# Designs tried in a protein design run: designed miniproteins, single chains, continued (4). Part 30

Each design is a single chain, and the fold is of that chain. pLDDT is the mean over its residues in the fold that is shown.

## One batch from the design tools (miniprotein)

Design m13009
Fold by ESMFold2-Fast:
Structure m13009 (fold): chain A 69 residues (1-69)
Amino acid sequence: GGVEAAVQAGREGGIKGYEDLEKAGIPSYGGRLGAEFVMEAAGRLAAQAGHGPDWGYEAGYSAGLNMGE
């Protein structure tokens, strides 16, 4: 379903966010479990707002980058 696709896209985006932080030498915090929770939540919020998987990915990516703050 659309929610599941958006959640999965959110996870993929979050992983890319962490990869980009690592490449830039910026430390991230929150740990693995916190990261997975935030990425899943971002995907769900995108789906609830009527956005498709592409938006879920972008929401997850943004959430992943924000873990570096």
Scores: mean pLDDT 62

Design m13010
Fold by ESMFold2-Fast:
Structure m13010 (fold): chain A 95 residues (1-95)
Amino acid sequence: SEDERLSAELRRAYEELLATPDEARRRELAREVAELLVERFGEKVEEIVAEFEREAQSLDSPEAQRLLEAAKKGPVELLAEAILLEVEAEREARA
């Protein structure tokens, strides 16, 4: 029930991100979602972030570089950048 409510909230946020044409507003919304995820899942998010950083360090793609630079600023910034990359990819797929 609580997980169902959180899933519905995250789905609405994702749909809002997909519908938002302004890049600055999308970044603001992605950060809000990332802050919520860090608050709710804390330690588990930090563990996943650490594993991702280790695996991504040898990758030479623009997307990996954006994620690694965001990771240096903290888990909220890394999750926000990951959300933005996913939203950007989905927007392109729907165009």
Scores: mean pLDDT 76

Design m13011
Fold by ESMFold2-Fast:
Order: structure tokens, then C-alpha cells, then sequence
Structure m13011 (fold): chain A 87 residues (1-87)
């Protein structure tokens, strides 16, 4: 759906902001943007975009790992695997 594609676009925009913050050593800002990326990836998956959402969730998990939040990273990796199974 168009709405699903709009959610995916927002997820990717937040993921890019998270990567930029991470590259600058701003871990607090990086995890906040990664949380927004995960939120919009979940919304895109509700519209059937499971494969694209899974890749965003996996990338967001990487940002949480790099920022020291392994528990949240493992949670997002598990969700990404679930979405890959649905794709």
C-alpha cells in the first residue's frame, strides 16, 4: 500500500539519522533515531512490507549493539527474523 511505503520511507530516513549520530559518537541520539526507525518498520510490516521492514530492523539492531544496548538489539534481531519468515 502507499501508506506502507510511506512508513518504510520514514523508517529509512530515521535509520540514516541514527547512522549519522552513531558516526559522530552521539549514542543517545543514535538509539533515539533507531527506535523511531524500528517503530516505522513495524508499521510498514503491518502493510505487508515484511522483507524491507526486516532489513531496517536488522540495521537498527546494529545501531543498538554499537551503542551498548545488546538486549534491545537482540529483541530487534528476533523481530527481523520473524518478519523474514513472513516474507
Amino acid sequence: SQEGQEYLAKAREYLEQARKALGNGDYETAVKYAEQAAKYARKAAEHGLYLDAAYVLGDAAGIFYASGDKEKADELDALADEFLDKS
Scores: mean pLDDT 91

Design m13012
Fold by ESMFold2-Fast:
Structure m13012 (fold): chain A 81 residues (1-81)
Amino acid sequence: SDAELDALEKEILEKGYVPTSKWPLFIQLLYRRKQVPSTDEKFQQQLLAYADPKNKGYITGGQLSLALTLLKNEKNHKIVK
């Protein structure tokens, strides 16, 4: 629900990180904000692998920005071929 997404956004702003246990809900938030193309499980797992490669159980804003950049670069590299 929108209330759950708003509550998660507030929690992230307050803590400065995203717990990976809330990853599916966080991907829904990013999808609502047009920052990710999909909410499917395969996309969620791929983005998580880039954002938390060492399986720490949390993601900072910097790690998320790098992960999104890596996914965009892979897509761009396939289009330029």
Scores: mean pLDDT 74

Design m13013
Fold by ESMFold2-Fast:
Structure m13013 (fold): chain A 64 residues (1-64)
Amino acid sequence: MEALKAVENGDIDKAVQIVLKLAREGRDREAAEIYRKISEKVKGKNPEAAEFFERLARDLEARA
């Protein structure tokens, strides 16, 4: 999945763009998975951003 590759490479902006596309298509479960990966990637440098993305993932999972 292109979004997971972007997260792995540290390209958070590209990963977020893909998440927004997936959410617009109603693919909330897949979008939530990517938000969780982003949260894991950034938690060491920015815990507040990690918590924010984790909350976004939970919101999408609740709606899916």
Scores: mean pLDDT 79

Design m13014
Fold by ESMFold2-Fast:
Structure m13014 (fold): chain A 97 residues (1-97)
Amino acid sequence: ERPVKEMSESQLESLRNTIESLIEALKNHASVSVIIGLLLALLGDVETMRLERLYSPEIKPLAEKAIEEIKKIDHPFVPLAIKVLQELIKVQEELEK
């Protein structure tokens, strides 16, 4: 059984910055390329966390707060953004066991 690894503060800060940038890009109706780039960055973070078993107790609350903020935004990419953040939560919940 592989051990769970603690996410570094720099990795957590990078994740937080990506999520905040995505929220702002959706609110401001930024270009499709910017929004897709941020979604791909988040999806990459999700896969890295799953493969490397990276955990932080701060990630689930961060993602849940982001989902609640994003739900209030009128943008066609909101459902996709919520789905990616829900995958983040699922990975973290699996690693909590």
Scores: mean pLDDT 87

Design m13015
Fold by ESMFold2-Fast:
Structure m13015 (fold): chain A 66 residues (1-66)
Amino acid sequence: SPDAATAAALLDKHGDAVDAAGTRAAIESGGDPEAGRRGAAEQLEKLTGVKATPAAVRAGGRASTA
């Protein structure tokens, strides 16, 4: 979908900041990965001004492993 392609491009550009936000959200929720995805989507929206859904982040993003 178009949103998945947009999410992938934004994650490529802002991956470190988005991953940090997702990790923080997951920790704050007691280790829930779904809360992490919500936090990542919110951080993408905050950085880019584009409304991102958790589903679009899930579809477009691959975890960057160090």
Scores: mean pLDDT 62

Design m13016
Fold by ESMFold2-Fast:
Structure m13016 (fold): chain A 97 residues (1-97)
Amino acid sequence: MEEYEEALKYIEEAKKYRDQGNYAEALKKLQKAYELLKKLKEKGGDEKEYNYVMGEVYYELGKIYEDLKDYDSAKALYEKAKELYLKAGDEEGAKKV
């Protein structure tokens, strides 16, 4: 779906902001991806693609919290990302978290 591509673009923008140490903008981009994915799920979008892209959102959130030294939050976010990747059938994504 075109809208899943838009969510992935927000995730890529978040990665760029995280690389710059701009965590505020990175979090805003991940929030936009999250809200878009939630709307797509409510409209009966593809569950496998939803689970994969939402897994990417949680994985990138986990990295930001790890950078901020909030290891407890990072762990919880990584566990959620792993669950989402497994639901999507993405064994490689699940192994990285």
Scores: mean pLDDT 85

Design m13017
Fold by ESMFold2-Fast:
Structure m13017 (fold): chain A 69 residues (1-69)
Amino acid sequence: MDSKIENLKKEMEEIDRTIAELDRQIAELEAQGTPENERKATILFTAKGILEAARDFYREQLEKLEKEK
């Protein structure tokens, strides 16, 4: 039986993996130092910020579920 807690942890793991992929792509784009790549990096930074906010929201839900028991 998968608890809500385990499902939430899986979703957070997927978000963390996506954030790690974005970090790697951003680093590659910044290393190349072209204006086009800097713009692409900025877009990826924005996407990363949204995912970090989603992860924090999921973490708060997880903490609440743990405190309810």
Scores: mean pLDDT 80

Design m13018
Fold by ESMFold2-Fast:
Structure m13018 (fold): chain A 114 residues (1-114)
Amino acid sequence: GLTARDVLLEVLAEKYGISEEQFEEILKKVGEKLAANPNASNKEKMKAFLEALQSVRKDITEEDVKEVFSEAFERAARLAGLSEEEIEFMGEAGRKYAEGVPYSKLAEEYEARR
């Protein structure tokens, strides 16, 4: 199946015209920033991702990143065959993840709804 990387690239390509080559440059820049700060918080990781995106597409905002992760999480849920209610929840989870909410907390919220 598609990886999380593939889904994220698909959303960025459709919304902002980001190529696979540009996406690899973005991931390299994020990796370099995270290697310099191995204890980075989720907020710092998202800031590194936003700054890397802005190096390719200057006009991308924090709100745009939230929308990208919302759509990526919804697409992943849809591909996994989840219900419309679960897809909607995953869209909200994607926005929260982009805001720096830990994946573990989002996973706990998802399991509590089962």
Scores: mean pLDDT 83

Design m13019
Fold by ESMFold2-Fast:
Structure m13019 (fold): chain A 80 residues (1-80)
Amino acid sequence: LEEAARYAERAREAAARGDALTALQYLGKSVQAAKEAGLSEEVLAQVERLAKEAEDALFRGDYEAAARYLEELRRLIQEA
């Protein structure tokens, strides 16, 4: 879980800088690490939903929304 949360924070930092490619790379690593951590199906569904929202925002160039979703993702993972 620490690894997944760390990747989500790196994705958020990249999004805040307007670096969509780096944000997407760390987002993918965060989701993969969360899946490997053995989280419940309910928590994983929320992780995947927030990841899709962040990804969509990055593709639209909405870096404020992307950073917000990535912070929510990091918190969800830390609380799990």
Scores: mean pLDDT 85

Design m13020
Fold by ESMFold2-Fast:
Structure m13020 (fold): chain A 77 residues (1-77)
Amino acid sequence: SLEEEFEKLKKELDELLKQITDPEVRLEAEIKLGMALIYYGVSKLIEDEKEKEELLQKAIELLKEAIKMAKEYLEQS
């Protein structure tokens, strides 16, 4: 499910953030995580299944962007 994918990606991002020492990179990733959590939270309040899926997909996209940034930073080091 999209909710299981979101939780898996959040766990992956949480582990990557532990390895990021640069405060600017961490802040950018944490902003994306915060936005993802807002979309995820709003999806829990929506009864319409299609709107819920769209919000979950936006949340997942933000987590994927943050993960990509974190991985690119770690590869640059």
Scores: mean pLDDT 86

Design m13021
Fold by ESMFold2-Fast:
Structure m13021 (fold): chain A 71 residues (1-71)
Amino acid sequence: SYFSQGIQYGRQKDYDSAINYFQQALSINPNYISAIVALGHMYYQRSQDPSLSDDQRQQYLDISNQLYNQA
């Protein structure tokens, strides 16, 4: 399933691939709470990349916050 693939990429710290798979899981079931929470966690982890600009970091944190509040 897309959710399982998202989990595997997240474990590998490939957060961009994990995000893509969790988004695909949510396109099939928008109320998939576990996928919403996992996607929020992936955006939070992505925000921790020290190569990001302050604006990019804030965008990822805002997305993560919105997803956690949705769950």
Scores: mean pLDDT 89

Design m13022
Fold by ESMFold2-Fast:
Structure m13022 (fold): chain A 78 residues (1-78)
Amino acid sequence: MAEKEKERLELLRKAEEAAREGRYEEAIELLEELRRKGLMSEKEYKYLVTTLKKKKGEASEEELEEGKRLERELIAEG
């Protein structure tokens, strides 16, 4: 399982770096790749994408409320 763990960590690092540099579109693409490869749950993906959209200033009120709900669920689960 080392290959999947390495791939997940590398993609997460790249997404975090892109987000810190303000490259939110690239960060979202990397998160979508993680979800597509089965390295990230749909719930985790939606939460992270909503967080990035919020920082980018593109999040709707509905997306902001969804993000709060997903955050509480992820905290309760992990």
Scores: mean pLDDT 76

Design m13023
Fold by ESMFold2-Fast:
Structure m13023 (fold): chain A 77 residues (1-77)
Amino acid sequence: MKEIKKLKEEAEKKLAELIRKATEHVRAGDWEGFERALEEIKKLKKELIEKLVSLGVPRSEAEKMADEVLDKAGDKV
């Protein structure tokens, strides 16, 4: 439980920063920067899922957890 909580908190922080960068790129008209930020978000979400699975979380539950973390990160931006 402690490791899962830390992974979720770390991922949420990183995703919130990436989402913020994505919105700043859109505001600046930097579509290449926006696309790069989206790719980093996708990569981080995938890494979170794989780490959760490695800790014994079923893949379907890990995917749901990653979606919840991404939603919470978006709420902070």
Scores: mean pLDDT 80

Design m13024
Fold by ESMFold2-Fast:
Structure m13024 (fold): chain A 75 residues (1-75)
Amino acid sequence: MVVGPNGVLLLNPDVEQAASLGTYVSGDNLTLARLPASKAEEAQKIEGVIKVVPLGDDVLVYATSSAYDALKALL
């Protein structure tokens, strides 16, 4: 788990960690990020990003574990 000024990043989250970001998706080879909506376009361009979902003023990003370092740079 990484927390930065722009959001939160989880690698291979368990059920409790996934729930803290507002999702029920957990497991191996999964990166979850919660970022401001202003970062959505930048996140979508990262290789390994599967889906970007609006969540109020934020977005929830679903990605493979390979996207972890690139998503961490957005925090």
Scores: mean pLDDT 75

Design m13025
Fold by ESMFold2-Fast:
Structure m13025 (fold): chain A 64 residues (1-64)
Amino acid sequence: MDEEEARRAGENAARAAALLYGLPPPSEKAIEEAARRVKELAERGEADSANQLRAGREAVERHG
């Protein structure tokens, strides 16, 4: 997964988590954090939808 793919996946995960869990819209910092986490998941072969959603949720809870 390249940097652009990770950012797009992270943004999608953060926005989906915010909508699903009633969190505020993700900040730029939340999107960057989610992108980093998704990239790490992809490097481990663990970038499934559930893991991406969890990464997005954690990023929004910390920075949103």
Scores: mean pLDDT 83

Design m13026
Fold by ESMFold2-Fast:
Structure m13026 (fold): chain A 108 residues (1-108)
Amino acid sequence: SMREEQERALREGRRSFENMSAGVKGEMEVGMAEISRSVAAIAYRTLGARHPEQTAADLETALAQIDKQLAAAREYGELDPAHRDEVLARGQAARDATQALLDAARAA
């Protein structure tokens, strides 16, 4: 019946919206991790040569923030495995880049 078709379309539309909303939230969390990495890189370039111990502490704080953002992204990405894996790979790359800066600051 037309009513059953409408109810089905509404259920599918609601599910698609929920899945898109989760994917968008995951993408935003990873975007914030990428921004955190960029800010950390700027701080390293401007302060790292003069204040390596303080820069290391700031980079440790940035890594902790990125870890929280990646945990949130994993939660939001559960409804779309393909999108989740792509988004999490980008977040992991931001974390790895920030870790490399921390290792460089500690070696200085």
Scores: mean pLDDT 76

Design m13027
Fold by ESMFold2-Fast:
Structure m13027 (fold): chain A 70 residues (1-70)
Amino acid sequence: GAAEAVERARAAVAAAEAALAKGDAQSTHNYATLAGRYAVRAMSLGAEAEGREAGARAGQVGKQARDLGG
């Protein structure tokens, strides 16, 4: 249901942030993409506010992964 999608989105955001902290751009991108997919799923299941928040955080982390490319 919506709760599982929210939890998976949040877990993927946390994994992306952990990968970003290690300088792992590839893992950061992969987890940020996964988080975005679960966020969209959460919104489609009625958890719109939580899904939107997780999606926004996934986008921010994905942007930071691009900045890591040095």
Scores: mean pLDDT 84

Design m13028
Fold by ESMFold2-Fast:
Structure m13028 (fold): chain A 90 residues (1-90)
Amino acid sequence: ELDISSLLTGEASALSAGRAAESFTDQQKADTVADERRQGEILRSLGLDEASQLADDHAAQLAATTDPQAFRDLQVSGEGKIIDALVKAG
């Protein structure tokens, strides 16, 4: 069953997170996507093809994402996948 106290705390946290995410601008999104694509180009120039492809895929997912919370989750998970690919490669 639902605890009223935990529901009230969870609602306040969700509203605060939602408002913070809504402050994310289209310009900030565009800059983040551009930076990720630039990282992909650098990785490709270094011969790190797998990591470069993951960076390109990550940039495409970020560009397609309209939900600010999902965008933030993708930023964190995408960076982790690129790091894992780099560790595996060398």
Scores: mean pLDDT 67

Design m13029
Fold by ESMFold2-Fast:
Structure m13029 (fold): chain A 94 residues (1-94)
Amino acid sequence: MQKELEEVSKKPEEERREFRYRKLVEEAEAIIARHEPSLTPEQRARAEEAGERGRRLGRELAEQLGRDEEERERMGELGELGARAAEAERLAAA
């Protein structure tokens, strides 16, 4: 973790943003892949609904911050994957 933060800090700004985005996507996808196969169809539907809400909130937040379409797409995707991952993990732990 500390070494990864040091590497990110030494990269050009564009590479740092791309690295952070990719890392967050990978982590969320790994959580989803771990937990979703153990969920019931009803629990999976709930995780998907949480993802849809997260996507809308992420896009809305990016728009409120005056971000461009590319950033709105990225924040929407992160919101979707993050919310879906969190709900899947919560349901799998119950």
Scores: mean pLDDT 77

Design m13030
Fold by ESMFold2-Fast:
Structure m13030 (fold): chain A 98 residues (1-98)
Amino acid sequence: MPSLIKEGENPEGTLPDETVRELLSSGTASSISALMLLSTSERLSNNGKALILYTMGKEYLKNGDYETAIGYFSQAASIPGSPVKPEAEKGLAELKAK
């Protein structure tokens, strides 16, 4: 059954991209487990989901898990209109330089 989107968040009826970015930067959702849980949220826009996937890629990159990071960056870059697409592509280029 489809979940109802809460319109109280913003005009889009989803969790705002700014809120997602704030959660990621504050450390509230910086752990991989928290990022995975947030990525399953019905309230995420495509942009919000791309931000989370990109952040997961960055966390795996920092841990030296290059293969997993490539997977997450590729997923983030594949989301149409994603604001993190250039950053995800940059991450892929950096990983290929290894």
Scores: mean pLDDT 65

Design m13031
Fold by ESMFold2-Fast:
Structure m13031 (fold): chain A 84 residues (1-84)
Amino acid sequence: RVDELIARVRERIAEMEAATGKPLTDEELPAQTVAVLRELIDNGEVTKEEAVEILRRVFPELSREEAEAILDGKPTPKVEELLS
């Protein structure tokens, strides 16, 4: 499930790159990954719990609380790092 959802996130990022005609840099990737996960939650494709699991798998340095805060759009040091 998580591997399939990670593939879906990557597919959505590729669609965004194709739509803008510009490839994302490694520095932009974390913020775009968060944005895609929030979009998938809003669309009902992914639950918040699944998104937390995906974020922690992609960014293993994140705690569960940090991943939840990122998805909720709450300011934390880790959210500021990923979204800047």
Scores: mean pLDDT 70

Design m13032
Fold by ESMFold2-Fast:
Structure m13032 (fold): chain A 55 residues (1-55)
Amino acid sequence: MRILNRLGAQLIAAGAEKDEATAESLIGKTAREAAEVVGLSEKSVEAAAQAADAF
């Protein structure tokens, strides 16, 4: 969960760069849910988690 939580925080920050309404919608979601909201697939989130776990 730690790696996915870090990814979620980055997705929220990216959303905030567009507008605050997008950032607000991402607050309170898990990293996976946030990734889906911004248009990333769950496979992308899993791939990032696996890469981070390898190192």
Scores: mean pLDDT 54

Design m13033
Fold by ESMFold2-Fast:
Structure m13033 (fold): chain A 89 residues (1-89)
Amino acid sequence: MPSEEELKEAEEKFKKDLETLKNKLKLLTDEQVEELLKTLEEEGPMAALEKWYAILSGLSVEEVRNLSPAERQAVLDAIAARIEAKLAA
């Protein structure tokens, strides 16, 4: 189980990643960033990450929740490739 310190580090990284996706990569809208930050505050970091995966992958939150660890990694790899392609362009 992640420690309180690990959760706080993950939250700070998530907020920085959202700012980068919004401002530099334009992969998220202002409304999507606001919704993700609200979810983080109200429902916690896991719910926010599931929503973030859903938005960037095009899957529903329910589909994200039902992914195996290997499928979840494949979704992360696809998101990372999309971000890298946007940064390289």
Scores: mean pLDDT 69

Design m13034
Fold by ESMFold2-Fast:
Structure m13034 (fold): chain A 72 residues (1-72)
Amino acid sequence: GNVVGIGNLPADTTRDDIFTFFSRRGLTPVSIELGENSAFVTFDSAEDAARAIELANGRFAGTAVVSFAEDP
């Protein structure tokens, strides 16, 4: 799949924060869906999604838990 799930986000995390984090690292999200202290980020390829997990895990917002999610 090409979807990344991010949990344990600070309540003040915005879509722009997520987009900027990835775009500064050479990844462009196709879509971002915000949840309660969570987000799902869709990329155009499974390779980009895997790259996003490596970049975000342990680094995004200091508390985020990043996992690979399958596209339905």
Scores: mean pLDDT 71

Design m13035
Fold by ESMFold2-Fast:
Structure m13035 (fold): chain A 100 residues (1-100)
Amino acid sequence: PVVVLDPAEVLAQGAAYIAASTADLEVDVTLELSDLPKLVEVLKPVVLEKGVRVGAAVSGVFHGAVSPEEFEKAVEELVEVIRKAEKGTKILIRIRLAVT
């Protein structure tokens, strides 16, 4: 089952949450639990400026690690997806979570 995270800062556009069945665009990201706050901080200003709606959900959990370089690349790719989206686009970030 998919677990929905409540990233209040990413959902600052309103009270509506995004389910996979209502998303206009889905993006897969692999990151560690400890990276989530940094991801939110980087995405928040871009989301607010573009006027897109963003939700996040855990799509899977695995034993492993994500390097700082892999995390930075994933963040850059997400920022570009958001920047290219039209105002009002509903984006679901599907998180594959690395744990020890």
Scores: mean pLDDT 70

Design m13036
Fold by ESMFold2-Fast:
Structure m13036 (fold): chain A 98 residues (1-98)
Amino acid sequence: AEELVEELREEMLKKAKEAGASEEEIESLEKLMELLKELLKDPNVARLARIVHTQGAAAVTDELAAAAEKEAEKRIKELMEKLGLKSEEELIKYVEEL
């Protein structure tokens, strides 16, 4: 998975540069590809990516999407609780002050 992301990154950056993409667009693409590489290091994310790659995006059911959303909500709530934050507005402020 990591090798595939690295090949895709190189190809996408090359095509973007050849197409005359701006420096800002190239930086955004690099950041996105780096985030994708980091996400694929998680065994659960890597497993999901393998399912999509082998069975297609249609194999990702609404139930699986809903489960991912619930997991994200739980992680956000847990992070907020650890930081003593009471609202999403306080979380945004905390991130901006980093």
Scores: mean pLDDT 62

Design m13037
Fold by ESMFold2-Fast:
Structure m13037 (fold): chain A 73 residues (1-73)
Amino acid sequence: MALLEELDEQIRELEEEARRYEEEGDLRKATVKYAAAGILKAARIFELELQLKKNPSEELQKELEKLIEESKA
């Protein structure tokens, strides 16, 4: 699904930017980028739930369960 792929790409970009700022010692900018990535990860979980309700898929269900399990650790 295009929206999920866009979210994955944006999350990756934000985490790469955050790591770059962290390596440069700009912890404030790094924190902002990590926080933004975290918000998009939450939005991704919500989008997966909506897609499962609209068009059930075993693959999407397993992906959602994995993300929820990881959030409990």
Scores: mean pLDDT 76

Design m13038
Fold by ESMFold2-Fast:
Structure m13038 (fold): chain A 68 residues (1-68)
Amino acid sequence: SDAAVAALVQFARALLAHLRSQGIPITDADRAALLSWLRAEAERRGLSEAEIERVEAEVTALIDEYRA
């Protein structure tokens, strides 16, 4: 559901905002770990592949914005 996608994206946004406030950089390993966890959590919640791809795309954009 759109709500389930939004919930996972909001979780990632909150995590990145917390890391930014603490001055903690996000490494390539951290990026991979976060995306892997989000996929597993989305699958556990019964999201479709299209919904999982939307979560991954949105979170990747947030990470790229954080690293810019």
Scores: mean pLDDT 85

Design m13039
Fold by ESMFold2-Fast:
Structure m13039 (fold): chain A 76 residues (1-76)
Amino acid sequence: MKKEVYENVLPLLEEAGVEKEKAKELIDFALEKIEAISSYESAVEQRKAFEELLLEVAGPEEVEKLKALIKERVAA
């Protein structure tokens, strides 16, 4: 699981302008919190919780870039 998350998410975070070591820390932090996030009944609440974690670790500009990249991927 963790290796798959790294392979899929790390390049996305790097494209958003997050430094590689900081991106790894963000992924690790998110994985530690994934159980709590997954307990939310609403996908909207899960997404908001994830955005809050990104803000705490990466900062608001990186979060906005990541959201744009995810939006493009989902739209395709």
Scores: mean pLDDT 64

Design m13040
Fold by ESMFold2-Fast:
Structure m13040 (fold): chain A 94 residues (1-94)
Amino acid sequence: SHVEKAREALEAGDYEQAIEHLEKAVEEKVTDEVARLAVELGMKAVSDGDLEAVRRTLRVLDRILEQRDEISPDAASGVYEARAVLEEFLKKQE
């Protein structure tokens, strides 16, 4: 249900609600869909220059990687790439 709510919020442009539902979805179950949503929202946060959203989505990506064996290698690759982009973005802000 939180995965579906996160996607609906993302499609509506409600990024704050999308991140809130993503944070709840990752606590319930790590899946390829959760990983893809986290990557999309993290990259959007970087594009928008939203430091808080970048920090929140990076935390979600880290939680997904703690359970990397629950997702496909393709999804894991996307998470690693997004994580590197988000970390570099935050490093440049300090």
Scores: mean pLDDT 87

Design m13041
Fold by ESMFold2-Fast:
Structure m13041 (fold): chain A 100 residues (1-100)
Amino acid sequence: KEEIKEKMLELLEELEELALKAIRSTDEKERQKLLDKIREIESEIADLLDELGKIDPEKAEKAKKEIAKLMKKLYEHIENKDEKGVLEEIEKMREVIRSL
């Protein structure tokens, strides 16, 4: 359980770096590449939550739904070039994971 939480927190740190790079990128091709990497991290977090669901299905399902909602907001903040919004959504995701 703790190892899965630690891996998700590491993925959120990488997600934050990629999201800020995507906002700051002026090259559309590089921006799309960064967005693809963000989608890969989103998928990895979902897989780790599915693994947690084998131990605590109720908490994992709630976390999966909440993180999916926060990820949707994260993509909106990236599109709007809102760095503060990105940081706020990442911190909310960290709180969700820490509560597991």
Scores: mean pLDDT 87

Design m13042
Fold by ESMFold2-Fast:
Structure m13042 (fold): chain A 70 residues (1-70)
Amino acid sequence: KVEEKKAEMEKLIELLEAQKARDVAALLARGTGANAAEYAAQAQRVADFYDRLIRQVKEEAEEEIKRLEE
């Protein structure tokens, strides 16, 4: 049960990391010439959003594991 939860968490984090990379790359690809800095800033905000979401997923998984072990 605990091992299954860890595997699910790892798979979800992997998907979120892939989504983050894709979304960041798409924004950077749109940033050309005069707009490059603006899209780079947007890409950073998107990256920060995914980093917070990944941290939340890890925290929730740890809480569930703790409940299962009690």
Scores: mean pLDDT 80

Design m13043
Fold by ESMFold2-Fast:
Parts: structure tokens; C-alpha cells; sequence
Structure m13043 (fold): chain A 89 residues (1-89)
């Protein structure tokens, strides 16, 4: 999937949520539940414009996905997380 670094924060966040949905299909049930919880917390932080909290949540999702990075859909989600964190910093 093509990640556009020039995209708006809203477009990047929407892209990330879609990519996380695809990546979660490759995770165990326990890991999927953790990512879903963090995704809900990330959505709340984004809606409140709490970008410091959003970065913390995104880094936690990245750590959970790192063991699965050889799966293309997981790698796409990791790349989107990195792009969004760079844009927020």
C-alpha cells in the first residue's frame, strides 16, 4: 500500500485504522484484542488532539506488531505508524 507522507493527519490516521484492521487478521486473538483496545484509545486521543498521548499509544501498537513485521499487511501498518509519528513530532 502506498503511504503518502504529504497526506493530512486525518488522512494518515484513517489509513492507519484501515491498515490495522487488515494486520489484526494475522494476529492471535489475545494480540488482536490488545491492538483493538489501543486503536480505540488512539481514536480518542486523536479526537481530543492529544498528540503526546497518541504518539505513546502508536509506539505501544508498534511494539505489539513488531514480531509480525514479515507479514506484508503488518509491515504496511508499521510503516503508517512511523509516518504518523514523524508527522506528529
Amino acid sequence: MEIDESASLEELFTMLLNLLGKAMKHLSEEQREKVEKLAREAFRAFSLKDYERLIEILEEIRELLEPYKDIPEVKDALDAIETLIKKLR
Scores: mean pLDDT 81

